# Designed miniproteins, single chains, continued (4), part 14

Each design is a single chain, and the fold is of that chain. pLDDT is the mean over its residues in the fold that is shown.

## One batch from the design tools (miniprotein)

Design m12459
Fold by ESMFold2-Fast:
Structure m12459 (fold): chain A 65 residues (1-65)
Amino acid sequence: SNLDRLSDEQIEALAKRLAKSVGVSVEDAKKGLELLRQGKIEEAAKVLGISVVEAEAAYKELLEM
């Protein structure tokens, strides 16, 4: 997946950006990104406090990077 090709620094930057965007901790954003990498969209949405539709959109953006 695209997340497997990202460095730790790039994952940290994405997690910080996502945390700020959705209003969660960087740690929860990292958990959400890992769940998206696994295709667990509903679980990622729950961790991030967003809708499943928003989580699906984020997943598509990660695949298109």
Scores: mean pLDDT 76

Design m12460
Fold by ESMFold2-Fast:
Structure m12460 (fold): chain A 81 residues (1-81)
Amino acid sequence: MTSLTVSFKLPSSIKDGTKVMFVLYDANGEMVRGVPAVVKDGVATATFTNLTSQDTGTVVPEVLENGKVVYTGPGVKVTIT
């Protein structure tokens, strides 16, 4: 089992202290898991633990405001070996 740390730069409109959900999608676009993170100095960082090769896919940062997704960042491809 492998750990993966992912960091995203967020737009200046998203302030430090904002909660960001890092969502791992598999190769079929199905949600595998989500890890919450908090913006610090314009960057959010999350660590996924206990990953296997089957968790290979894409990590996407999402910001929720008033129960709605207000920001979806570009996906980053991740390969778990």
Scores: mean pLDDT 79

Design m12461
Fold by ESMFold2-Fast:
Structure m12461 (fold): chain A 70 residues (1-70)
Amino acid sequence: MLYEIYELAKENEEEARERIEEIVAANTDEAAREKVRELAEQIFELMRLYHENKEKAEELAAKLEEEKKK
């Protein structure tokens, strides 16, 4: 469940990575293992970009809401 991993990564990226590796280790299909790791890398990259950019975007959105209600 990608959303669960994403939420966990926000609080503890290392534990999220460990859970992903545990899922990978439980699979005997190499293609499935590769896919899980690829998705994990994409999630962590997006999470870092989202974390940095979302805070700034939310700050700008709050300013725009105040300006709109001049």
Scores: mean pLDDT 66

Design m12462
Fold by ESMFold2-Fast:
Structure m12462 (fold): chain A 71 residues (1-71)
Amino acid sequence: DEKEELIKAYEEEIKKLKENKELAEKKGELKVDPSVPNDAETVKLSDKQLELFEKSYEPLLEKLKKMIEEL
């Protein structure tokens, strides 16, 4: 079912977003390539980039959750 595949894709995006939030909070870093799960290099962010990521995190998370609910 295409709908189930889309839900799974959005859930994976939410998972990646949460993983990057945890990395940003603990290390101030984000994964360079989120498609490489285990050996992905991380990039250190400036304080301004971290703040922008934190501010965008909740709106993006809400958008993805809404997309799942609308399917």
Scores: mean pLDDT 69

Design m12463
Fold by ESMFold2-Fast:
Order: structure tokens, then sequence, then C-alpha cells
Structure m12463 (fold): chain A 96 residues (1-96)
């Protein structure tokens, strides 16, 4: 459902703000998300588009909303992969 996509986008925005993500870190997280979806060609193609076009969290959010209008299930899968990648990245930063 669109609500679940919007909730996940909210989580992504908050996580990005807390982690103080720059453009390079955003690209790293999107590459990790693409690897998680490599067995799903449709979702992998969406992430390739996000890697090319999203230079900020605001642009990422708008692009995912556009994807959700045509493919809400694909958008949900993408946002879940991004959240998982963000969680892994955050854990690596906390490793002492």
Amino acid sequence: MMLEVEMNLGVIEVAAAVLELDEEELQEILERAKEKLEDNPEQSEYLERLLEEARSIAELVELIREIAEEDPEGALAITEAIIESLTEYAKEKEKE
C-alpha cells in the first residue's frame, strides 16, 4: 500500500539525517540495496535509475514516489532494501 511506502520513506529521511549522509554515502547505500535485489531484475533496474538520478535524499524520495505510482510493490521492495542497507551501514559505523 502507498501508506507503507510513505512510512518507509519517512524512516529513510530520519536515518539519513541522523547519520548525516553525504552524496557519496547515499550512493554506497543504494549500491548495497541494488545487490540485495540483484535476483529481481525489475527492482534492480529501479535502483540503477536511483543511482544515476538521486543526488540527495529529497531527490531519492521524489523518484521513489514516481515509481510507487506505477509499481507500489516494487517501490515497497526498494524502500525495504534501502532501510536494510542503512541499518548495516549504521552498524559498521558503530563497530569499535
Scores: mean pLDDT 82

Design m12464
Fold by ESMFold2-Fast:
Structure m12464 (fold): chain A 112 residues (1-112)
Amino acid sequence: VREETLRILDRILELLKEALELAKQLEGLIGKNLVETLKLGIEHVKLAKDAIERGDFEAALQHVREALLHANTALVLASLAEPTHPEISKKLLEILDEIIELLQKAIALLES
């Protein structure tokens, strides 16, 4: 459980960082809010990894759930960028779908 969950969280961090670089290419309020939301997601995934390394699986589960809330917010913001930035929006939505699936898998592993 520990090793598999840490591997999933590392993959989520890679994907969140990729999404963050795409979000930085967006201008205006949507881009700014998306960058801030993705940074919060990254912080919570890092805190979840730290909690697992300390053996605090309850704290890890809480942080993964918070990251999932931020990922869902990012999905909404990415969809709102479609009319002005359709290519960036499409790529962001694909990455965020993968992030959400991986976060849900991490939650299931931490609850088992």
Scores: mean pLDDT 89

Design m12465
Fold by ESMFold2-Fast:
Structure m12465 (fold): chain A 70 residues (1-70)
Amino acid sequence: MEALIEEVAELAKARGPSREAVEEALRRLVERAVAAGLGPLLAEALAGNEATSPSQARLQEMIRAALAAA
């Protein structure tokens, strides 16, 4: 599950990310994970993770918001 978060972060770095593009990618990946039945596991992984940087904290917050909306 954490690998999904890491994959999104890597994509953001590779592209020289616009903020909106990162947010769209995060929403789509979270939606896909929820549809696959991984929503509870993703929520648990986020609850267990401590953000080590402001950008990581921002990404975790966007994922939590997307999970709450799904």
Scores: mean pLDDT 66

Design m12466
Fold by ESMFold2-Fast:
Structure m12466 (fold): chain A 59 residues (1-59)
Amino acid sequence: SASVQRAVVLLKSLVEKDPVLKTHLEKGILDEDTIQKAAEAVGLSQVTVLQAFKQLVKE
């Protein structure tokens, strides 16, 4: 839960810097490549990043 909340904050910052990632998130496109790239960028596990993206899509 705490790791997912931290990931949400980091991913919001990443989305502001990456227009392609923002477009993918807006379209609900959460493919393996997108998740892996975001996980590498924020230094978190793919599982944590996927859960954080699911929360961001609901917002």
Scores: mean pLDDT 77

Design m12467
Fold by ESMFold2-Fast:
Structure m12467 (fold): chain A 82 residues (1-82)
Amino acid sequence: KQEELKKKADTYIENAKRSVEKAKEFLKNGDLVKARAYIATARAFAGLAERYAKESGDPTLLQKAEEVRKLVDEAEKLYKEA
């Protein structure tokens, strides 16, 4: 169902954003082990968000999924610089 795909995409976008936020908090505190775990989790959620956004055919959700992927890439770059 299209509604279910849109809900899944939105849920994974939100979960990815939350995981990025937690990763940045752990990076700021010097907890690289937890930061790495949350970056990996955020990337997994971002991938699922992109897949369901594409299947839903909703260009707004696809754009949001692309934006959250960029947030994950930024967090990963901060981790590599830490």
Scores: mean pLDDT 87

Design m12468
Fold by ESMFold2-Fast:
Structure m12468 (fold): chain A 97 residues (1-97)
Amino acid sequence: SILEELLETFKDVLSEEEKELILAGKLEELDEKTQAIARGLEEYARGIRAFKEKRYEEAAEHFDRAVELLAPILGETDKRLIGPGTLSALSLMKLWL
């Protein structure tokens, strides 16, 4: 799934057990920081699905939400924020074309 692929990019922040709990939907067993990462990645995955369906306004909202949730945890300069940030900008550009 998209979420599984995104979780693999967080191996430096998430343990294997935390990834399994996220995939199982057991977010209440995670600390606040890990819950925010899980929610951010779920928003990123929703953005990718909306983008593929050409729902660009919804895609941009999901990508912006992903950045909002992940940036405080990863730091504003983390390279993993480039993906959702760029896709948000691209989604908005598609609305002008």
Scores: mean pLDDT 86

Design m12469
Fold by ESMFold2-Fast:
Parts: sequence; structure tokens; C-alpha cells
Structure m12469 (fold): chain A 88 residues (1-88)
Amino acid sequence: DKLVEELEETILENLEEAKEMAKKTNKEAVEAALAKAREAGDEKRLAALEAMKRFFEAILEGASEEEIRRLIREMLEKALEAGAGIVE
């Protein structure tokens, strides 16, 4: 929760960089990652990748700041669930 809040604020403070990252994100690589997650039956990873894709699409499409904030939080929460098994 605290980590999600910290990362959310960091991304919000750097929305220009996040937008540039979204533009540079290879659509084929994202689709390949989604296909791999589906093939593996990794529901948590699939959900995290889908949330990340929606966040990138929303920021590129000019979604409202409130909607972008919601998508950032959803993406981070799902990413943490997918990465269960915290390595120190």
C-alpha cells in the first residue's frame, strides 16, 4: 500500500516521462507478453499487463488526470500481486 502510494505520486510527478515511455513501448512486445501470460495461465501477470496497457493507452489518448491516477493505482496493485515473492 505505501509502496503503491509512493510509486503513484512519483509517476504523477513525472507524467511527461510516463507519456514518452508509453510512446516508446513496443506494441508487439506488450502483445507477446500478454500471449505468454495467457499461455502460462498466469492470471495475476495477465491482469497486471492488461492494466499497464490500459494505463499507456489512456495517457496517450488524453484521459482525465483522475482517470490516469486510478489506472496508475490499478496497474501498480496488479503488478505487485503478479510479483508476489519479494526479493530483498
Scores: mean pLDDT 71

Design m12470
Fold by ESMFold2-Fast:
Structure m12470 (fold): chain A 88 residues (1-88)
Amino acid sequence: EEFELEELIGLAEIELAVARRLLAKGIDPAPLLRRALELLRKAASLIKDPELRAEVEAHLAKAEAALAAGRYEEALEHLRKAIDALQK
């Protein structure tokens, strides 16, 4: 599962990097943010530590709410925080 977790995080990081570039150019980043959210939700499901899982899931919930509201900069921030928590 560790290999799968690292792969999911890596793919999410790529989606976020592209999303940041699109947002800076005024292009809709929502499809990439949705893919990153899905990848990180799968990553969170692989976490055995309940405290870490809860921290990651909290960031993902905030990212989902921001994304649904069209607040893409907030969604990016929360997805980044989820990745940072996963890399502890």
Scores: mean pLDDT 86

Design m12471
Fold by ESMFold2-Fast:
Structure m12471 (fold): chain A 97 residues (1-97)
Amino acid sequence: SSMLQEKKRRAQRLISSIQDLIKQTNAIIAQMPKDSPLVKEAQELIKKLQEIQEQLQKAVQDNDVKRVEELIKEAEKVGSRMAMVIERMRNQILLEQ
């Protein structure tokens, strides 16, 4: 297998993970008050993840290895922040029940 195929596979796996994370986050947002600061932060992080997906697809098409690696790091950082926001939203939902 070429190194290009390995890079494409890694990028596609990340794109799938981002899509799953966005879907999960939107399902939790649907249970939250619309004016919640956590909802606003989650929506801003969703937008960043969507931008990363588009840039990652373009970087793979352009064969830009350095850009793919930068975008993977950015996605990991944004994803970690999203995980914390999700936990806080879930805790708030439990307290309001």
Scores: mean pLDDT 86

Design m12472
Fold by ESMFold2-Fast:
Structure m12472 (fold): chain A 67 residues (1-67)
Amino acid sequence: SASDLKAKGQQLIKQGQEILDKGRELLDKGVAENDLTTIQHGIGYILRGIGLIFEGELLIQKAQQLE
């Protein structure tokens, strides 16, 4: 249903924001410690977080079109 899609989209945005925040923390730590592996992990989390936020926003948009 449109309601279910909206709820799923909101959940994905929340999860994406949490993952993105974790990625930023890892990136900052890696830069401060000159740790390339930690920097790479931070970037990976940031990209994953952005992807989840985008997917969530797309689901919310689709739900609005069905209502």
Scores: mean pLDDT 89

Design m12473
Fold by ESMFold2-Fast:
Structure m12473 (fold): chain A 96 residues (1-96)
Amino acid sequence: SDIKKYEELKRKAEEDLRRTGRSLMERTSPETAERVREALKKDPLEAAREIARLAVEEAKESSPEKIPYFIGLALSAIGSLFQIELSEEKIKELKE
């Protein structure tokens, strides 16, 4: 049952990461949206790091009123990163 709970946490974190990426794609340039799309094809941990980086870069180029939104997307991607890593570690420990 505990393994299934961590597998569910990982699945939800990966789904949240895909939503974060889509939100970033909808509010950036076509060039940045393509970079996000390419990032989402990578391993989930690499995807989360790249999406967080791209969201911070977009924040730097945006108007002050939009900065909190893009920083929020970066933090969401970082949250997904940690939830995926922790879930994978716990699943590995419980299978040993």
Scores: mean pLDDT 88

Design m12474
Fold by ESMFold2-Fast:
Structure m12474 (fold): chain A 100 residues (1-100)
Amino acid sequence: MSPSEIASEQVIELAERTRERVRAVGGGSRGARLALLLLEGLIETAKAMKSLSPEEVKEKLKKMIEGIRRFVATTPELSPELRALLDELIAELEKIREEL
């Protein structure tokens, strides 16, 4: 697989694992529902990354990380547990970006 394909699959797997953790921790809360919508958007963006260059994937990952940080900062409905999960997601996405 290309580096872009590997990064795409890693982001999809990470986002799916984070979705399961959000469901377990957040239940049916509004914060959990908003986080699940964010994660669905990340999965769709990650699928598109397979056809991009590694440099373009790095830029997409940077934009994803910025978007998640803004979401956490501007979504008061997020519990401390959901905030911690999204901060962990950011750290893991930064690792994927550094490996490209």
Scores: mean pLDDT 87

Design m12475
Fold by ESMFold2-Fast:
Structure m12475 (fold): chain A 85 residues (1-85)
Amino acid sequence: SKEEKLEKLLEAAEKKDYEEFTKILMEIAGTPDGTPSPDQLLKALIELLEDEEAAKEIVEAYFTSKDIDEFLEKVAEILKEVLEK
């Protein structure tokens, strides 16, 4: 389900497991053996999150974060907000 994928992605981000995080993202984008384009990743995240702004924030975090740890911290916060209901 979408919720299970979001929870797995959040867990990887909270643990700062970048390898698992990227593997999940590649599966979501439909490119498990290749690197998704920013557009492919954005579209896949919009469908998964059902929140276009949150999806854009995740993509933007990759370019604005100083390191992988900061990127994963920002992503974890975004995903927690999406899952909070």
Scores: mean pLDDT 76

Design m12476
Fold by ESMFold2-Fast:
Structure m12476 (fold): chain A 85 residues (1-85)
Amino acid sequence: DKAELLAEELRREGVDEELAREVARWAVEAGLLDGLSDEEIEEVARRAARRILAGEEPRRAVGEAVLEVQVERGIELLVEAVERV
């Protein structure tokens, strides 16, 4: 369950349990975790938790973390493609 994994990792990083569950459920319903691996979801949780604890809005924090992880994956795939030529 992607929502449970995100909520558990957010809680582990110091985010309030109720807030972690609420934002994780929203992220799954919004499709933000679609196509992400468990390792990528854990990275999203670590980045989002830092933003939330710094006072950022939780949904924005998760959305920004997802975009960052997706961009980094895209760059890695492009580098791999160039190296294979």
Scores: mean pLDDT 82

Design m12477
Fold by ESMFold2-Fast:
Structure m12477 (fold): chain A 78 residues (1-78)
Amino acid sequence: MEEEKKKKIEELVKEAKELAEREPPDSAGIQKILLELRKLGAPQEEIDYVLKLELDAGVRAVKEAVEATVEKRLQEKK
């Protein structure tokens, strides 16, 4: 059971990396993984790693959203 928990944690961390590398980054998906890791009692070091991935992904997502908003406003002719 403990061994299965460790494998699950490793799989979640790997999935978080893949979600963070998406374009745009899947910040919501990474948040779900963070909650799952906390529920499983993952080591703080692994939680901190995924939290950093989420923070970096969130920054990219905000940048993309700002660019999209600016683009939309520039296209509005009023």
Scores: mean pLDDT 73

Design m12478
Fold by ESMFold2-Fast:
Structure m12478 (fold): chain A 89 residues (1-89)
Amino acid sequence: SERQRALELIKRLEERANEILKKEGTTVEDLEKNPEEMPEELKKLVEIQKKALELYKELVKEKGDTPEAREEALRKANELMEKELEKLE
């Protein structure tokens, strides 16, 4: 299901974010205090998630809030997230 795909993509994004945090020697708490110090690699992951969420919201808004529209919007958001994550490899 697209929901299961979304959960797997979020898990992959979280794992990648954790590796970047370890590499840079920083924590989520430190970045919450100093957002401007966010590593570029982590900033790219945040932008990917933001783009996927905005795409989902726009598609649900355009097609109406129905179960079918939500599933299609989630599919498109998942496709965007997967494609953008592949570009970082």
Scores: mean pLDDT 82

Design m12479
Fold by ESMFold2-Fast:
Structure m12479 (fold): chain A 99 residues (1-99)
Amino acid sequence: ADELIEQAEKAVDEGNAREALKLLHEAMKKSDKPPDERRYLISARAYLLLGLPKAALNTIEKAEKDGVKLTPEMYRVAAEAAEKIGDTELAEKYRKKAE
């Protein structure tokens, strides 16, 4: 079960955003557990690589709504996504939380 998440993380680290999202989708089909921090982070990073900053930001916001404690890396991804959509105030807020 964890092997698909590990493969998705490797795919996003190598810049293969579409493969990462495909692997996460397959992992979700095989697990009745809700998404964790790692799955949300990989999805958000993949969306940024695809030039979809609004989708990346929405992914981090959904993680927080689902009760996931946001990590410094998740805050950095949210800050980058907010900056790319032109929300400078939101980007500054997330950068401060990433420190």
Scores: mean pLDDT 83

Design m12480
Fold by ESMFold2-Fast:
Order: structure tokens, then sequence, then C-alpha cells
Structure m12480 (fold): chain A 71 residues (1-71)
């Protein structure tokens, strides 16, 4: 629950900074930054997660975060 609340807050904060008219590279950078924040939350919860240096790794972090929240 606490992890879910913090993850939701990180998503909302990142979403508030992104505009629909932003460039695709800006949206990609926002996605990587969000994944890095989610990774920090996972590590604090004792869950190992890869460093999100690309979108594939960012999706892996997102999957791990969903798994941890569901537990």
Amino acid sequence: SALEQRARAAIAETGARVSPDDSEEAKKEAALELAARLRELLLEAGVEAPEPTNLEQALEVARLALEAIAA
C-alpha cells in the first residue's frame, strides 16, 4: 500500500511535468526519469531492479514495480 501510494505519486508528478505537445525525446526522457524513481522505491523496499538506461529497461522496472505492489 505505501509502495503503491509512493509509486502513484511519482507517476502523477512526472505526468504533471509532461505536455502533450512535448517532443518525443522529451517524453522518452520523462519515461526514463520516472523509471529511475520507481527503481529507487523498489530498492528501498528491498527489491533489486535494473538501471533504466533505455525504454526496454524502463518497462522492466515498471513490471517489477507492478509485481511488488500486487504482493
Scores: mean pLDDT 80

Design m12481
Fold by ESMFold2-Fast:
Structure m12481 (fold): chain A 87 residues (1-87)
Amino acid sequence: MPAKSSMPEASPVEQEMSQIMKDLVEQTLKENPDLPEEVQKELLARLSAIFREILAQLKAGKISPEEAIARFREEGQRAVDELVKKA
């Protein structure tokens, strides 16, 4: 049988990073209500890519859980700022 994503085995750090991504998107839309839909979709794609990179580093043991959360906040906010500035 084919496997689907959505495994209930996500670590607390993965859940926290997912929440940060959601919060960044929601806050960006609330503060920038005129932000184009295309930019919103690009933001979600950029945040997803950053999420995957940091999660890979965490799973490889290269960074701590606290560092993963901090890095995602930093890189996520930087991506938001870059895309909003360009829009």
Scores: mean pLDDT 78

Design m12482
Fold by ESMFold2-Fast:
Structure m12482 (fold): chain A 78 residues (1-78)
Amino acid sequence: ASPAAVAAAVAALRAGAAIAAEGDPQRASTYLREQADRQPDPLARATLGAAAEGAAATKDPQVASERLRRAADDVARS
């Protein structure tokens, strides 16, 4: 992925983590799907789509938030 695509994915994942921490993993999932649809880069799109599915499947808001923060850190290191 381009550096710009990586930066966009990281920003979206961190924002999704903040939304999940507010008590709504489903809202975080919806946000991440919308961000995925805006990505021209297929790898960034796939990454955000997978994160959205993970958030939707996670019932605990804090666990969803922590997983999204870790995903952002992993993407930032790639």
Scores: mean pLDDT 85

Design m12483
Fold by ESMFold2-Fast:
Structure m12483 (fold): chain A 133 residues (1-133)
Amino acid sequence: SMPTLAELREKALAGDARALLDYVHTVLGMFAGDRSFRYSHLPEEVQRRVYALEVALLLLAGYSLEEIKERFDIKASDTSIELAMGGIMSVVEKVPIETLKKAFESVKPFLSPEEAERLEKLLEEAIKRLKEK
């Protein structure tokens, strides 16, 4: 059986990097879509995880909902986007920094050098902002 959203949330908060990405793309899929055209060139099994990671890191780095919407061409209503991003932020802001690093390392082998460098810089921005709180 598939894990419930509550089970994914509990595992993510406990430091499970895979459960973190699964939680994020499940929430995205409920409200806004779980994949991005920006990652359509990747294997189907990793598209959701890479998209989930970038959304989580953009939120943690302090990017606005409008910037995230424009980057991924999200066509959902503003209310749906707010619900998705609020649900994601409520979990990702509480996970250990090491969990975010493990999530990045899990998808890094599938990324181009340019994509890996961009997401690594975004991870550094997210970590810096988390340490300032």
Scores: mean pLDDT 88

Design m12484
Fold by ESMFold2-Fast:
Structure m12484 (fold): chain A 74 residues (1-74)
Amino acid sequence: AAPVTPEERRILELLRETVPLIRELAEKDPAFRERLLEIGESGDEEAFLEELRRAGVPEEHLEKVKELLELIKK
């Protein structure tokens, strides 16, 4: 069986909470999707969060995105 650590479980929970909303926003605005991909490639976490905030992502979801980025960065 695939190992499920507490860290991996938290990453999966955060992905389930964040990815659908970001995907929906990206599907509505191709320019937003393109900007997120450019920022993601640069590794600028602050710019990524600011772009999501500008797109109307609630602060509660931004906190989840921050946690996800910190866990992946490890």
Scores: mean pLDDT 77

Design m12485
Fold by ESMFold2-Fast:
Structure m12485 (fold): chain A 67 residues (1-67)
Amino acid sequence: MEDLGRRILENTTSHVDQLRQHLRDGDEEGAQQARDQLIQALIDSGLSEEEAQQVADDTEAVIRQQL
């Protein structure tokens, strides 16, 4: 469990940063691409499609709340 969480963080940190940057800059196309990459990285890390979507949605909501 701990190893899975760490791997998810390692694989997704850059995609989360890219999503945050694009959302801050108002780049809707870049934000969509970064979100898709985040979802794929989460799935590749062992999450289900539903779990990956939920994590991506929660991440985007937190970022948007800060903007």
Scores: mean pLDDT 78

Design m12486
Fold by ESMFold2-Fast:
Structure m12486 (fold): chain A 91 residues (1-91)
Amino acid sequence: MKVQTLDEREKELIREALKEEGIEDEEVFELVVEHIERVGPFPSEEDIEELLEELKKKGIEISKEKIKKVFERFRELLIEDTFERMRRAIE
């Protein structure tokens, strides 16, 4: 079952990570959100392969390299957002 439910801000960060790889498909966005909700933001190699197989079943072909970049970028954006919130708390 789902490990956690992502809030709207976390979903925005996922959408930005996807856009940077040229992915603006809502179906891809929804599948990535569901995957992160199940396994968290640090997927294993097997978790990535599972996501790619789900995408393929929907007729969507995305390289493993692009998916890895999306997860890496999402983590970067999540860290940056956390630091920005901390910065605002001291201003």
Scores: mean pLDDT 78

Design m12487
Fold by ESMFold2-Fast:
Structure m12487 (fold): chain A 60 residues (1-60)
Amino acid sequence: MSLREQYFQKLSEYEAALKAGDTEKAKSLLQNAIELVKQDPRIPQSTIDSLESQLKNLEK
């Protein structure tokens, strides 16, 4: 599976966790997605910044 496919799968799982109200699971999945996007040089810094911002909001 490509890094991009893994990233989209983690985002899908993240959205499902948010809908289920599982904030801790959503946070973990989003952190994993951020690690995957950092490994893909094709993904712009703005995307990483957006995901980091979402993770910070979940910590409040």
Scores: mean pLDDT 79

Design m12488
Fold by ESMFold2-Fast:
Structure m12488 (fold): chain A 94 residues (1-94)
Amino acid sequence: MRMTPEQAVDQLLAVLSVDQVVTLLLAEGEELIKELEEAKKNNDQEKIKEYLERAKFLIEMIDILLERETLSPEQRARLEAMKARLEEAIKKYE
């Protein structure tokens, strides 16, 4: 079932702390960048498209956390850095 980025964030925050959600989104971002690089090496256009869609969804989730939640300066900087890396990956592989 397809959910919106807001619904995904709300569902995660219902069962996880803000710190846990930040850690989860950062880990997902690292994995997506790695998977995009591997899919590009394999010239797998279907997987590239899938991972680009997931990366765009993750950027929206990061934006929601940055806007709605009280984050430490370190958490904010890490999320903004991950967002920038995901945006650069999208430019590179799109």
Scores: mean pLDDT 85

Design m12489
Fold by ESMFold2-Fast:
Structure m12489 (fold): chain A 61 residues (1-61)
Amino acid sequence: KLQEELDKYEEELRKIVDSVIAELNEKMKTADKETAENLKKQIEQIRKAVDDYIKELREKL
């Protein structure tokens, strides 16, 4: 079933994204204020892009 494949793909993609976000959060701990704000914005953009991408894929089914 295409939905089962999509659910598995979403799970794998979210694991990768969570790893990237965790790495960015670690970088923020040692970053200056300006860099930390930029990293925070990047995390928000990544989360939104992933959510939008998954939503679009589900809509095309």
Scores: mean pLDDT 81

Design m12490
Fold by ESMFold2-Fast:
Structure m12490 (fold): chain A 73 residues (1-73)
Amino acid sequence: SDRDRLAAAFLEARKRFQEIIDEKNDPAIAAEAEARLQELADRAAELLARVPLDEALAAFEREAEAAIAELRA
């Protein structure tokens, strides 16, 4: 289902965020990563109710990549 595809993308993003948390070993970065991931999940769920899966998924993946790049910098 559309929801299952978005859930799979979320789980992959969560894994990548967790890898950054483990690498940085910084509670401030961990808190920021968790907050960003939750915001991404909330926006993706809201979008999925209003737009096609392709658009919601593309938006989620773009925002996740941006957040990951910022956390790695």
Scores: mean pLDDT 79

Design m12491
Fold by ESMFold2-Fast:
Structure m12491 (fold): chain A 69 residues (1-69)
Amino acid sequence: MLEELREEARRNLKEVEEKLEEAKKDPGLVDEQRRLQQAKVLYEQAVRSESVEDARRNVELGRKLLEEK
């Protein structure tokens, strides 16, 4: 359970880092850059989490930040 959440967080972190690098190349994407940066922090916290609850919460929050409304 916990290790599976950490693995998911590591995969999501890698994807977010790639998207953030692309977004940084466009000055018009400031809001998207901020959202990606916040998601990156949450996934980093999930990877470092020692409890299932903390890991799950951080992964969920990161995913919600990246969802289109």
Scores: mean pLDDT 79

Design m12492
Fold by ESMFold2-Fast:
Structure m12492 (fold): chain A 67 residues (1-67)
Amino acid sequence: MNKELIEKDVKVLRDAGVLTDEEVERINQLIEEGKYEEAFNLIIDAAVRELKRAVDTVIDKLEEERK
């Protein structure tokens, strides 16, 4: 994996709302430092966070709408 490929993946994830602009900036900094493993871990952490948020949001919405 090279810088261009990771930047492309990061853009896709940002456009999908998984990564914030701040997270994209941090990931780009790690890529420039050659810390690809740390950059990848940030992406995974963000994806896990968004999955949990989506699940929690659906549950909360369903409970709220029932009322």
Scores: mean pLDDT 75

Design m12493
Fold by ESMFold2-Fast:
Structure m12493 (fold): chain A 81 residues (1-81)
Amino acid sequence: SQLDRLKAELRELIEELKRLVEELEKKDNSPEAKALVETARWQIELAERYIASNASAAALRKVIDLLRALIEKIRKMLEET
């Protein structure tokens, strides 16, 4: 189903974001990096709750977009470190 595909995509993004967060924590001890890590951890928790619940396709897409944007921000910060 569409919901199953969106949940699968969201799970892959969660795992990617977890890897990037761990890398950022190891490489960058700045207040900016710490704030981004905290934001990422909060978004991961939210995404996991959406997967566990009867979240709508629209809600899943919004969380997917948020995780994609956050992944790009962390990648950019890692390139600058």
Scores: mean pLDDT 87

